Designed miniproteins, single chains, continued (5). Designs and how they scored, part 25

Each design is a single chain, and the fold is of that chain. pLDDT is the mean over its residues in the fold that is shown.

## One batch from the design tools (miniprotein)

Design m16845
Fold by ESMFold2-Fast:
Parts: structure tokens; sequence; C-alpha cells
Structure m16845 (fold): chain A 89 residues (1-89)
């Protein structure tokens, strides 16, 4: 399932983050914060892409909507993981 594959990828990312230095984790956090300034434009682009995908293949609507939701949640989840790892250092 897409959700299980996503959860497995997040676990791999968390293990990768645990191996990074404090300086690298702080750099990654700063990059994610900089991307937040473009969040509205990125969300609009993703919503437009989702609409086009559904129009091309309406039978996969639920799959595309799930993928889009997971993509939209990803930056916040990455920030939470980085903050958690930083606190454990």
Amino acid sequence: SIEKEYEEQLKKVEEYLKKQSKEELERMRAELEALEEKREANTAALEAALARAIAADPERREEYELQARLLLETPDKLKEMIEKVLKEL
C-alpha cells in the first residue's frame, strides 16, 4: 500500500537523520523553513497537478488524492523528525 511504503521511507529518513551531525540537522531545518515561504505556490501547483491527473485517469482519484495528501504533509513531518533528533543530541 502507498501508506505503508510512505511509512517505510519515513523510517529510513529518521535513521539517516540520526546519523547526521548537529550542524547538518540545523542546516536541513533552515532549508525546510526557507521552503515554507513558497508553500502557498507549491500547494497551488500540486493541486493543479492533482486535478490534471484525476482528469486523465478518474478511476485512480483516491490514489492520487492520497499521494497529494502525503506530499503536502511531508515537510512538516520532516521538521518534526529533525527537531526530535536534535533534542536527543
Scores: mean pLDDT 83

Design m16846
Fold by ESMFold2-Fast:
Structure m16846 (fold): chain A 56 residues (1-56)
Amino acid sequence: SMAELQARADAMAERTGLSEEGKEIVLKILELSAKHPTEVTPESQELVDQLNAQIG
């Protein structure tokens, strides 16, 4: 559910000190993972790169 994905994004943000922008990136990654559980899409890869930039 979206509530589950949001909770996972919130937990990751708490662990890593992510901003609200970083939480939204994590949520998008989790949504794409749910839709394509066995595939890495170009969109998913770009979001991971953006997340890594946010963490430093």
Scores: mean pLDDT 72

Design m16847
Fold by ESMFold2-Fast:
Structure m16847 (fold): chain A 100 residues (1-100)
Amino acid sequence: SSAMEEAKKIIDETKEKLEEAIKNNASAEEIRKILDEARKKLLEIVKKHNMSKNEILHILNYLLGKIEEIKKKFPDMPEEIIKAMEEKAQEFARDLESLA
């Protein structure tokens, strides 16, 4: 669906922003900010298009997959950055599941 393609585009752009931030030694606060902006945009798409539980799960799995790719690409990233990404991903999952 067009809504699913919009959601994936936001996630892909978010991955690029996270990778650039990590390369530039961004703080955990900046990482959280990038993920919060993505969360707001994804929640808006889900609500606007009245996305199904299966579509929401697909978006969540796609996001988690991109976070795992980032962790593999930057194995030496600070633990504080890893924790910030994981905590925001968990918050994201809870919020998306509540809309299902």
Scores: mean pLDDT 85

Design m16848
Fold by ESMFold2-Fast:
Structure m16848 (fold): chain A 70 residues (1-70)
Amino acid sequence: LEELLREYREKAREYEEKYEKLQAEADAGRATGVVTPETEALEAEARKYRAQADGYRANATTLELLIKEA
């Protein structure tokens, strides 16, 4: 369980980093005042990675409770 918990935490962090990078690029695009299809695509991809990160964090929380006698 501890190894799986570590794996889920690493996955959550990895996807959070991908989200932050893509969101920063999308925000920079919006700051120009011109929203392009590329900016919208970056936002969509960022949302996808955010959802993945949230999923792995939820699973990690569940595993922590199981390890601590839920």
Scores: mean pLDDT 80

Design m16849
Fold by ESMFold2-Fast:
Structure m16849 (fold): chain A 87 residues (1-87)
Amino acid sequence: ITDEQREELRRRLERALIEAGVPADAAAYLAFLAARALQLGASVEEVTELVRERAELLVKAGVITEEQARAGVEAAGRVVAEFVEEL
């Protein structure tokens, strides 16, 4: 995908993550990683796994709760799948 498409996906992901209850700084971080991974050729499943792995690290660091991590992973997977269908 193009840099413009990556940036649109990042913004869409950040918004969805915040709406799912993920704190703004964590949402921005996860959105950036997910959008970049898709741009580098990761599949929807691989991007969802990456978000899950990174959210787990944020839970261990005390930045987000396990509930926020689960909601965020679900939201991210949905948004990435929708975005890929629009390409």
Scores: mean pLDDT 87

Design m16850
Fold by ESMFold2-Fast:
Structure m16850 (fold): chain A 94 residues (1-94)
Amino acid sequence: SKAEKLLEEFSRAADRLEQAALDGNVEAMKEAGERLIKTAEELSKLPLTPEQVARAIGHILRLVGVAIEAEMQGREDVAKLVYETAKKAAKALS
């Protein structure tokens, strides 16, 4: 379904953002973040099952975890960018 394809894209964008955050690659984080938010906006237009909603929320919570870990490592700029991206994606899904 279109929802499953977009959930795969959302998952891949979350994976890319996590990896870019680990690498400290701000440009890659911005690119992955823009893709994540755009995919969340597309998902918000579809009738999602409760399981599909839970999967999308799961990826957002994973990114919040990435932001917390970056904060604990003293990587403030990385933490803020990941957290702001996760918030925007969550808002787009609601």
Scores: mean pLDDT 90

Design m16851
Fold by ESMFold2-Fast:
Formats: structure tokens, C-alpha cells, sequence
Structure m16851 (fold): chain A 77 residues (1-77)
């Protein structure tokens, strides 16, 4: 469906944003706490966008974002 395509596109955008953020923080050796705050801001934006989708798509998207968030934090540690 069109919604499935939009969800997939948004998932890829969030993944790219988080990867870029992690790479940048590692490159400039920023404190973990600042990295966590930046990731939390990305998550809050994703939650707002997720509200525009169906409940099922929203759940799938947020679960994926949570998994990316967890991996990013582990990479910054």
C-alpha cells in the first residue's frame, strides 16, 4: 500500500539520520550524554511523524526506531 511505502521510506530516513549522528559524535568524540540527548530528539520527531500513520504502521515504525536507538547507544558506549 501507499502507507507501507511511506513507512519504509521514513524508516530509511530515520536510520540514515541516526547513523550520521553516531558517526559524527564518534568523529568529534562528544560525551555520551550529548549523544543520548540528540538521539532522544530524533525519537521525539519520529513519534510525531508516526502519529500520521495507522495504529499498526505506527507500532511497527516506533518498534524499529527503538531498535535503532538501542543499537546507536551501544555504539556510542
Amino acid sequence: SEEEKRVELFMKRVERAIKGLVENFKYINKPLEEGKKALENVRKMAERVAETFSPEAREKLLKYVDELFEKAIKELE
Scores: mean pLDDT 82

Design m16852
Fold by ESMFold2-Fast:
Structure m16852 (fold): chain A 72 residues (1-72)
Amino acid sequence: KKTELISEAVKRIQELRDEAKKKLPNNPEADRVIQRGLVEATTAAEKGDKEKIDEVLNRTQKELDEIIEKYK
């Protein structure tokens, strides 16, 4: 169901957000990356585009990892 794809995309982005907040509390660059990922992943989920959801999630994870390394 489309609703399940949206719920799963939101959950996965929320998990990335929680992990980023644990490592980088109050980082506006990380917050921006998470917000963009949430919008793009939910948009892809609404279209039923599983491949695009995975691309957005992978890119968001990579960008968060780069920010975490930058602020170590």
Scores: mean pLDDT 81

Design m16853
Fold by ESMFold2-Fast:
Structure m16853 (fold): chain A 73 residues (1-73)
Amino acid sequence: SADARARAAALIAELTGASEERIAALFSFLSPEQLLALSDQRLAELVAGLRGHREVTAEDRELARRLKELLAE
């Protein structure tokens, strides 16, 4: 739904600092449901990419775990 997408976008912006434009581009390819269905590794790679990292850091893995928990509520 539009409300679920808006909530997911706000959480991603808060946790990653990614721009509204970059988050909107992400949701052109993935729904909030598809984000929740990603493996922990794939979600960490996505978080790293949104933060401008080429390689996944320990912080990116922690943020991905927190995002998944918040989205699952």
Scores: mean pLDDT 82

Design m16854
Fold by ESMFold2-Fast:
Structure m16854 (fold): chain A 82 residues (1-82)
Amino acid sequence: SEEEIEKLIDEAKEKLAKVKPEEYPAILEKLRKEILSLVPESLHESITHLIDIAKDNIAKFPEKAVEILEQLKEEILKLVRK
């Protein structure tokens, strides 16, 4: 559900704020797997693409990781609302 996706991303945002950037890839990979388990297979490619863009942006700007995940949340929710 949308509420479960929001919760997963908000929990990931809290984790990123508490850990070192070296731990970000593991947190983001877990987030990807959990979100994909909640959405139809038809959306898996689009959601994976959005998450990959967010991962690349976080690697480039780790200080903006929380902001990037907030944007990712909005983009994923737009897809699942279709």
Scores: mean pLDDT 85

Design m16855
Fold by ESMFold2-Fast:
Structure m16855 (fold): chain A 59 residues (1-59)
Amino acid sequence: SEAIKEEIVEAAKKSGAEALRLIRENRDVLSREEVVEALQEAGLSKEQAEAAYEAAVGL
């Protein structure tokens, strides 16, 4: 969902903890690639975005 992706971008700019919560709660509707792209739009590198995704989903 584009709306959830945009919410993750905005959360990541303000609070890493809130971004991780949104990623975790929406792991069944957003792919890893969609989340990584959203985090990169928020200013994270690809490596940082992938690490954040893995932390959020418990790997």
Scores: mean pLDDT 81

Design m16856
Fold by ESMFold2-Fast:
Structure m16856 (fold): chain A 97 residues (1-97)
Amino acid sequence: EEDELFREESEKVAPFLEKQLQLAAQYLKSQEVTPELRQQVAVEILKAYQDYKGVPLNTLDQKVLTEALLRFYYDVLDVPYETALKDVKAALQQVLP
């Protein structure tokens, strides 16, 4: 099932993402959170994960990272879901070839 592959990949990346998102949250709490800053943080997290894997982001990576970033923006940064979705999609377009 696709859901099983998503769960397995999410479990594998969770420690990396949790650490990166905690660092991002600490940084953003001390800053004025602008749309530009949110997109920069998303791009850096996507690039950091790509570097961690040593290969370009595949479709499953994109799905896992999108869900994690959307939850982070919505739940932690209190950004409206529609705005968070646009920011994450823009960040993916910057990182993908």
Scores: mean pLDDT 76

Design m16857
Fold by ESMFold2-Fast:
Structure m16857 (fold): chain A 71 residues (1-71)
Amino acid sequence: TQSAIDAAVAYAKRQVDEALAAGKITEEQAREIKAAIDATAARVASAPPSQAIYAILTETGRLIRAALAAQ
């Protein structure tokens, strides 16, 4: 359902905000990762909800790890 995808996006953005609050990523990186989360959600909008949620969470984790490695 759309509500499940919206919950996954909210969860993903909260992970980004927590990394920013902890000083582990920059405000620019946080903005870029959130934009990528929104782009991923839009790209997988036609997919089954389970696949969409998996894609959103997987991409979010990858981007946060990449940002941490760059610091």
Scores: mean pLDDT 83

Design m16858
Fold by ESMFold2-Fast:
Structure m16858 (fold): chain A 102 residues (1-102)
Amino acid sequence: SKKDELIARLKEIAEEFLAEVDANPAVSPETKARIKELVERFLKEAEKASYEEIRQGLADLLTELSRIADSVPDPAEQEALREIVGRFASRLAAALQEYDAS
């Protein structure tokens, strides 16, 4: 279904995001674990959600990820997280626009 295709695309984008976070040495192990927990929780909930609920869930996820980035005490970690989260947000927006245009 269109929704199943969206969920598959969101999982792909999320896996790329988590790999980028995990590969970055500026990001602490605690922050990596917290981000992984939030993303995995979103993906699990998205499988049960409507399209509108998925959109809201993504907005909430991006808000929480931005709060994590802004709360880390190390400036290098903060800069790295802002860049990675920004790329993630852009990829998610592109995926949603594709499905909104269908």
Scores: mean pLDDT 88

Design m16859
Fold by ESMFold2-Fast:
Structure m16859 (fold): chain A 85 residues (1-85)
Amino acid sequence: MVEERAREYAERVAEAMEDIEKSQELIDEAYEEFREDVERGRLVMRAMAEAAARVGKENPELLSRAIGTALRAIGAEIDLELEGR
């Protein structure tokens, strides 16, 4: 089940790579789903990384945009946590 879920997320991420916002939402969804189960979350992230590597080999510009969006989202989250102090 967990590995099946990881493959489903990996396939959805690969298919959504041309829609950066949807790709980011899907990554956030996977993170929240497995937030309380770190081991399962790691399996999902590994599957997503494999899908991203495959897409990046064919469309490096698209992968670069997706990484940029993810980094911006992480930065915003960190800023919100710091402001909460």
Scores: mean pLDDT 60

Design m16860
Fold by ESMFold2-Fast:
Structure m16860 (fold): chain A 64 residues (1-64)
Amino acid sequence: MSLEEILEETKKRILNAKSLDELKSIFFEGVRKLEEAGASDEERDRFLLEASKIAQEVLKKKAE
C-alpha cells in the first residue's frame, strides 16, 4: 500500500471501529505502517492530526 492508501484506510477503519480497543489498535497500526513505508514528517503529521481528531470524536460518541 502507498502512503496515501495507508492513511485513507486507517481513517476509514477508525470511523468504523466497534470499540475503543479497536480504535486504539487501528490507530497504532496505521501509524506504524506509515512509518515503515517511510512517510514524510508532513504526511505523518497530517495523519496524526486527522486520525487523532476523528478517533477522539468517535471515542466520545461511542463511550458516551
Scores: mean pLDDT 72

Design m16861
Fold by ESMFold2-Fast:
Structure m16861 (fold): chain A 97 residues (1-97)
Amino acid sequence: MPSVVELAQQIVDLLDKLVRELKAKNAPKEVIQTAVLAEATATMALLNARLLTQQGDEERARANLIRNAQQIVELIEPYDPATAAQLRQLIAQLQAT
């Protein structure tokens, strides 16, 4: 089973890929800015997951990551439903245990 930190890293990697793809496609500036904000949110969520797991608080790390990932889905879904669907699969893995 992937750790909370490993799942947080996968979320960051997924959004980094989205930002790169949107820039390559010359997407509207507002869309790129929203994706960059989502990537920044994911990066902060990863840092928080690392800190909480180091403190032995895996349950809080998982709960916080789920909340942050859900907010990212809401931001991204109007512009990239495919990436939003992949994020929902990662959220499902976090909720499974």
Scores: mean pLDDT 87

Design m16862
Fold by ESMFold2-Fast:
Structure m16862 (fold): chain A 83 residues (1-83)
Amino acid sequence: MEEVREELELLLKGIEEKNITLVIGALLRLIGLLLDAEWNGEPEEVIELLREALEKAKEAFKKYLEGDYEEAIKILKEALEKL
């Protein structure tokens, strides 16, 4: 789960800096981590945790696109605390 934490932290940084390239890059890498885990047959517990992290990342990205940076940051900080 270290890679998931690192990508969520990069997503948080991208939102704080309003850097869309960093935001999109982190989101795409999180999607890649889930697909890789599913392809490699990781335990369902790991896959569920990755799905939850990605759902929170998508929710934060939606808030970022809406201009609600404070809510986007809050969502990601709460997701990081649960890891």
Scores: mean pLDDT 83

Design m16863
Fold by ESMFold2-Fast:
Structure m16863 (fold): chain A 94 residues (1-94)
Amino acid sequence: MSKSLEAETTIGIAEIARGVAKLAVEKALADPSMSTEEKIKVLEEAIEILEKSIKMLEEVKKTADAETQKKIDEEIERLKEEIEKFREKKEELK
């Protein structure tokens, strides 16, 4: 019970982190008062947050049951897709 609750909580934290990072990036890119360098910094910080979330999910996956591991893998895939999008946006700004 405790290990399953820890894994589900970590998934929830990762989902919130992904949503917050996406919103921060969207607001930064839409802001005409922000410099290109400031926008790149927001993208780099967003990527770092999502990479840390992946590491946390990989750690809790080691002790999770099969069904919870599947949910973790699905969230890791979503985080990787967002990181790729942020990296592409960063290259477009260079």
Scores: mean pLDDT 86

Design m16864
Fold by ESMFold2-Fast:
Structure m16864 (fold): chain A 104 residues (1-104)
Amino acid sequence: SRAAAQQQVLERVLEELRRLGREDEAEELRRMWEQGVDLRVLQVYAGGEILAARIEAENPELAEEIRRLSRELAEALLNKDEKRKEEVEKRLNELEEEYLASLE
């Protein structure tokens, strides 16, 4: 049941990426999943791509920064690099505050 639940979460994330025109990123995440990469790592990567896609038209610079940092966080999680994870999380939290301020 847990594996089935994880597969459903992944499929929903991939579908959202495809709706946002992130076909290549969706395909890369599916390949990573098939290679045994942990769902948590994939969710961090996908979350950054989804958020970036939603704000790209209004703020392309912030969108690219979010994509870059989310990929760095996913890499830190994959490599179990706690120090890099903490550094990237701090930077993402600062950008999240900026994004939330832009929403109203």
Scores: mean pLDDT 82

Design m16865
Fold by ESMFold2-Fast:
Structure m16865 (fold): chain A 80 residues (1-80)
Amino acid sequence: PPPSAVELESAELIEEVIKKLKPGEVVEIELPLGERVLVGLAAYTADNEPIAGVSAAADRTLEQAREAAAANAKKIEAAK
């Protein structure tokens, strides 16, 4: 099913935040529906694409968001 307009707006906001993050940085943001999420950037790929993790702030700590970003980096590296 296609994402809703709210999901698209949330995705755009997350992408904008990721573009402003440095590798190893994690930040908490508020989505349009008032949902708070943790966004972490682990690294950039060889093609300069961000390796990032996102998690709900209520369900995960800042540490877990950082770990998710690092795990995504390892998955991308292993998939090559």
Scores: mean pLDDT 66

Design m16866
Fold by ESMFold2-Fast:
Structure m16866 (fold): chain A 76 residues (1-76)
Amino acid sequence: SPLEEVEKIADEMVAEVKAALEAGEPLDKVLEIAERGAKKIQEILDSIKDPEVRREAANIVLQKSKEIAELIEKAE
């Protein structure tokens, strides 16, 4: 389902961002990971024809985006 695809990509993006931060990668690389994941998610959102399903998917994205923002903000 599109919701499962969005959740999977969002979870992979969070995990990859966390791994990059733990590996001491520069912030620019972390932001590049987030941008790449966001593009993939946007393609799925654009493919969702049902406005209710699209709204649910958007809510998942917002929640995961907040998690990524918190991880990046905590990075020094």
Scores: mean pLDDT 81

Design m16867
Fold by ESMFold2-Fast:
Structure m16867 (fold): chain A 77 residues (1-77)
Amino acid sequence: SHMERLVEKVRELLKRLEELRPNMTPEELKEADLEKAFAEAAIEALRAGDPRGFELLSLALAGLEATIIRIERRLAR
């Protein structure tokens, strides 16, 4: 389903975030932990049938993408 594809995209970004973890600053690690917690909560909300689940998951996707881009840009020096 469309929602299953969105969950899969968030999971792929979470995997990418973990791959970047060894190269993160302490500030980036704190941000990564918050983004991971929010994404996991959004997936659980969707699974529980929370009507906000789709909106929360879309927000989690945007936050993860932005965080990953910022970290990758720093590392590309």
Scores: mean pLDDT 87

Design m16868
Fold by ESMFold2-Fast:
Structure m16868 (fold): chain A 81 residues (1-81)
Amino acid sequence: SLEEEIEKLLEEIKKIVEEIVKERLKNDPSAEGKAEAERLKKGVEEAIKIIKEEKDLQSALSFAKSLKDYLLQLLKEVKEK
């Protein structure tokens, strides 16, 4: 179902964010680096909330896919540093 596909994407998104935060803190353990990591985490948590509250499942799926693609690109960039 679309709901199951969205749930799977949101779980994948959470894992990608954990990896980005881990890599960013490894690269910059300063107070500034920690603040940047927390801003990313909170931003993604708000995006997930919006996706969960979206009544149109097709729109929710599209948002989840776009968010995952964005985060995968960000993870790639962070790992190259």
Scores: mean pLDDT 86

Design m16869
Fold by ESMFold2-Fast:
Structure m16869 (fold): chain A 82 residues (1-82)
Amino acid sequence: AAALATPSPEVRALYDEALKRAKEAGKIADELGDPQAHARVVGLTIRAVGAYLENDPAGLRAVIDALDELIKQLKEELEKRK
């Protein structure tokens, strides 16, 4: 079985950050009523879980970067509706 090792404190911290960003992105997607944005948040959350289980800090950073870009895009769409 892959990733039977205890996740490092770095990996755990990055996973918590990824989930925090996923929650923020999901909230903005809810405000927009955008099912495609919700699907993307779910996909990135699944990728974060995979990276956590593989004890992969680089994979978690990639997910965080993707979530930050998604949040930026969703905030821009929300501003366009004001």
Scores: mean pLDDT 83

Design m16870
Fold by ESMFold2-Fast:
Structure m16870 (fold): chain A 93 residues (1-93)
Amino acid sequence: MLEELQREVNKGIDLLAEYVRENQTEEVKEQVREILKPQAEGLRLEREGRLTEEDIREALLESLRKGLEFAKKVGLKEAAESFEKAIELVEEL
């Protein structure tokens, strides 16, 4: 189950990263910043010694949902399917 979650997350990220490499516009860069924003907050909490398992889960879910939204907007069907499956797997934890 955790291995399947990691595989789906990695697949979605790899497909999204390929799109970003080919489409380096300000709009795409802004979407990437939004996807990474919850993870940046998680790093801040970790530095403060206040990071909980719930904080990690919430940050991951928010990033995955933003990744799904971006993948749908730019027509990356396989990336969207991977993020959707990853969200379902995280919700089962």
Scores: mean pLDDT 78

Design m16871
Fold by ESMFold2-Fast:
Structure m16871 (fold): chain A 96 residues (1-96)
Amino acid sequence: SMEIQELKEKYVENFDKAVDPVLDKIDSILSDPDLPPELRQQLEQIRGELERLREKARSLLSEDLSKDELDKKVRELTAEALELGRRFAEVLEQLK
């Protein structure tokens, strides 16, 4: 339905807006030649997982989903993104 398509588009736009500044910050930290190798590996993993979640979110645009199925997938993707955000915050604490 048009309503479901609009919800998908809004979710993807909001997801991109939330993820872009985090990816920019990760890329900025990764550009530091003095970054410890263990933290570099963790940030590269977090970056890759955020990119995979972005791709999963964008794939919703092409999926034929009911409202309940869309809501469930959005909750799952949001929970995964929040967990990656927590892992990123833990890495930032180690850089202090």
Scores: mean pLDDT 87

Design m16872
Fold by ESMFold2-Fast:
Structure m16872 (fold): chain A 89 residues (1-89)
Amino acid sequence: MLSPEERQLLAGLLAGLGLSDEEIAAVLAASPVEQVAFLDALRRRVEPDPELRALSPFDWLRRWADESLSPELAAKMRRLLDYLEAAAS
């Protein structure tokens, strides 16, 4: 189960990628396996860079976090992504 801080970080990421509040709520309520499948489908839909599309969905989000977020928020997002990747494995 995600903490309130982790839910806010993930919601912010998804909003930055153009998701609606309803879509974000659905992702946050999903199982880790369903979240992974959603993020993979989202990457294929919204990522225009073919090199970034070749990454795993978690490596794609880690790259985006490093480029788009402050170092502190990027570190928190990386830990959240590590948790989601482990939970889905």
Scores: mean pLDDT 73

Design m16873
Fold by ESMFold2-Fast:
Formats: C-alpha cells, structure tokens, sequence
Structure m16873 (fold): chain A 88 residues (1-88)
C-alpha cells in the first residue's frame, strides 16, 4: 500500500503543521512561566497563522485526514484562547 504523491504531500503538510503546533505549545508554556507577555503575543500571532494554514489544508485534504486536521485546529483554538486569557 503506497500512497499517491498527492496523498503523501497532504500527510507531510499535516505532520509539519503538527510539529509547528508542538513547538508553539512549548514556546507558550515557557513564555507563561517567565510571565513574558511580549513573547506570548508573538506566539499568539504565529498560532493565528498556523490556524489559517490548517483551515486551508482542511479544504483540500482527503476525507481520511479531515479528523486529524480538525483535531489540530481544535488544539490550536484552545491554546489561542488560553493565551488570550493570559493577556487579558
């Protein structure tokens, strides 16, 4: 079972976006521990861009990948909400 080139491209993009979200989660945790509001704002802006990339992927992704993309969007939205509350 070898995936088509297009299916592999979507899976690679999903994996890269998942890794980026993980990096942003660690950056957010570190910024919150340091009470660094400037870094939290920076992470929030990057997270907003990541959410847009995930939404674009959701529009073109094969049906089998949709649940994974939707889960990452939900995780990104939860993190964004936590960061917005921290900045309030």
Amino acid sequence: MKLSEEELEHEIELALLAMELSVLKLAAENAIKKNDKEEVKKVLEELKRLRERLRELLEVAPEELRPAVEELIEEAERLAKELEEFLA
Scores: mean pLDDT 83

Design m16874
Fold by ESMFold2-Fast:
Structure m16874 (fold): chain A 80 residues (1-80)
Amino acid sequence: SPEDEKHRKILLESLDTLIKNIDEDIEKSTNPDIKKKLQELRDKVIELKEKIEKGEVSLEEALKKYQEIYKQYLDLRAQM
């Protein structure tokens, strides 16, 4: 539907923003363990983005995965 297409576009834009924020936090972090976890999280964001672009995941499942990743990101930021 046109609404699903709009939601997919917004989700992809949100993932791009998250990648940018993670990259900035990697550059600012002095803790090697946090840097490694941020890099691993970045890889998960990219994998999710690719699956959405290829139509390999439903919008509902993609939103759930995004929320899981975002929560992990917030938990890491609380340690910085």
Scores: mean pLDDT 89

Design m16875
Fold by ESMFold2-Fast:
Structure m16875 (fold): chain A 107 residues (1-107)
Amino acid sequence: SLTDEEVKLRLEFHIRVVAHTILLEARRSGDPEEVAFAEEVKKLADEAIARIYESPVDQIPEIVEEFKERVLKLAEEHGLSPRWKKLLEDAAETVLQIAGELVEEKK
């Protein structure tokens, strides 16, 4: 079983990896709108991570789900292409799966 600190640290890592991957993809495209979106996602990631550290482990899946919903809504507001929606949905599903597994292993 994992400690609360280990669960939170692993989720911080995965959320930061997602935000960083989005930023690299946006910078590769050279589209200012995609870059603006990615920078806002980084801010949402920082907020979600702060909330994870302030919250009980049992609330982490809800925090990750809210982060996912905010990122997807932000992508729609920035008018991003369907390619971005698929990439974001795939990344979100992966992080949610990890969050669920980490919370289940906590005993």
Scores: mean pLDDT 84

Design m16876
Fold by ESMFold2-Fast:
Structure m16876 (fold): chain A 81 residues (1-81)
Amino acid sequence: SSEIEAEAETGVYQIGLAAEGIASGETEVYSEGIKAVAEATRLDGEEGARLGKELYKAAKESDEKAKEKTKEVEKYVKELK
């Protein structure tokens, strides 16, 4: 199902984000991003997976871009609640 596929895809990005957190020492910052993506995926699986991919891409560029994308995901989650 699309839900299972979205959860699996989100899981891959969560592992990548955790690795970036360990490498940068910003584990708490990336844990907030992982949590936000998980919540987005719970509310809208496909959109959550898309946002997870964007957050992981931002994280590969810089911690600052990851923080900005995390705030975007958090805003999306709030608008769906």
Scores: mean pLDDT 75

Design m16877
Fold by ESMFold2-Fast:
Structure m16877 (fold): chain A 82 residues (1-82)
Amino acid sequence: SAAVAAQIAALNEQAARYESLAEEYKRQAEELMAKTVEANKAGDKVKRDQLAAEAARYMSEAERARKQAEDLRAQAAALAAA
């Protein structure tokens, strides 16, 4: 039905947004990890640990966004199969 097709399209659009968000959070984490390496080379253990913790938080956000995208894709697939 047209209504089901529209719902599948909406779920896939939402999934694409979360996929983009996950990639953005991964890029932020990678930048912070690079800064962590530089802080470690400088002997700044406090800054190293702070940056590493921030990178870990961004990685957790990326994982959450990725899972949300997967769940939305699964919902779209289930509707398409029904």
Scores: mean pLDDT 92

Design m16878
Fold by ESMFold2-Fast:
Structure m16878 (fold): chain A 63 residues (1-63)
Amino acid sequence: MKEYAEKLREYAEYFRDIDPRLAKVAEANAKLVEEGKYDERTAKAIVEGFEITRKLLERRRAA
């Protein structure tokens, strides 16, 4: 669980200049994971969602 909260905070920092709304969502979800309000499956799915979003944005910028 701690690893997922840490990843979500990393995504919040990554998106801060790109999409401030997405950064805020990542930060809010990191807090919910830290407070134990998500199970491991839900936390993992949220992290995977941000990872896919990052890869799609990087692909578009690289093309």
Scores: mean pLDDT 80

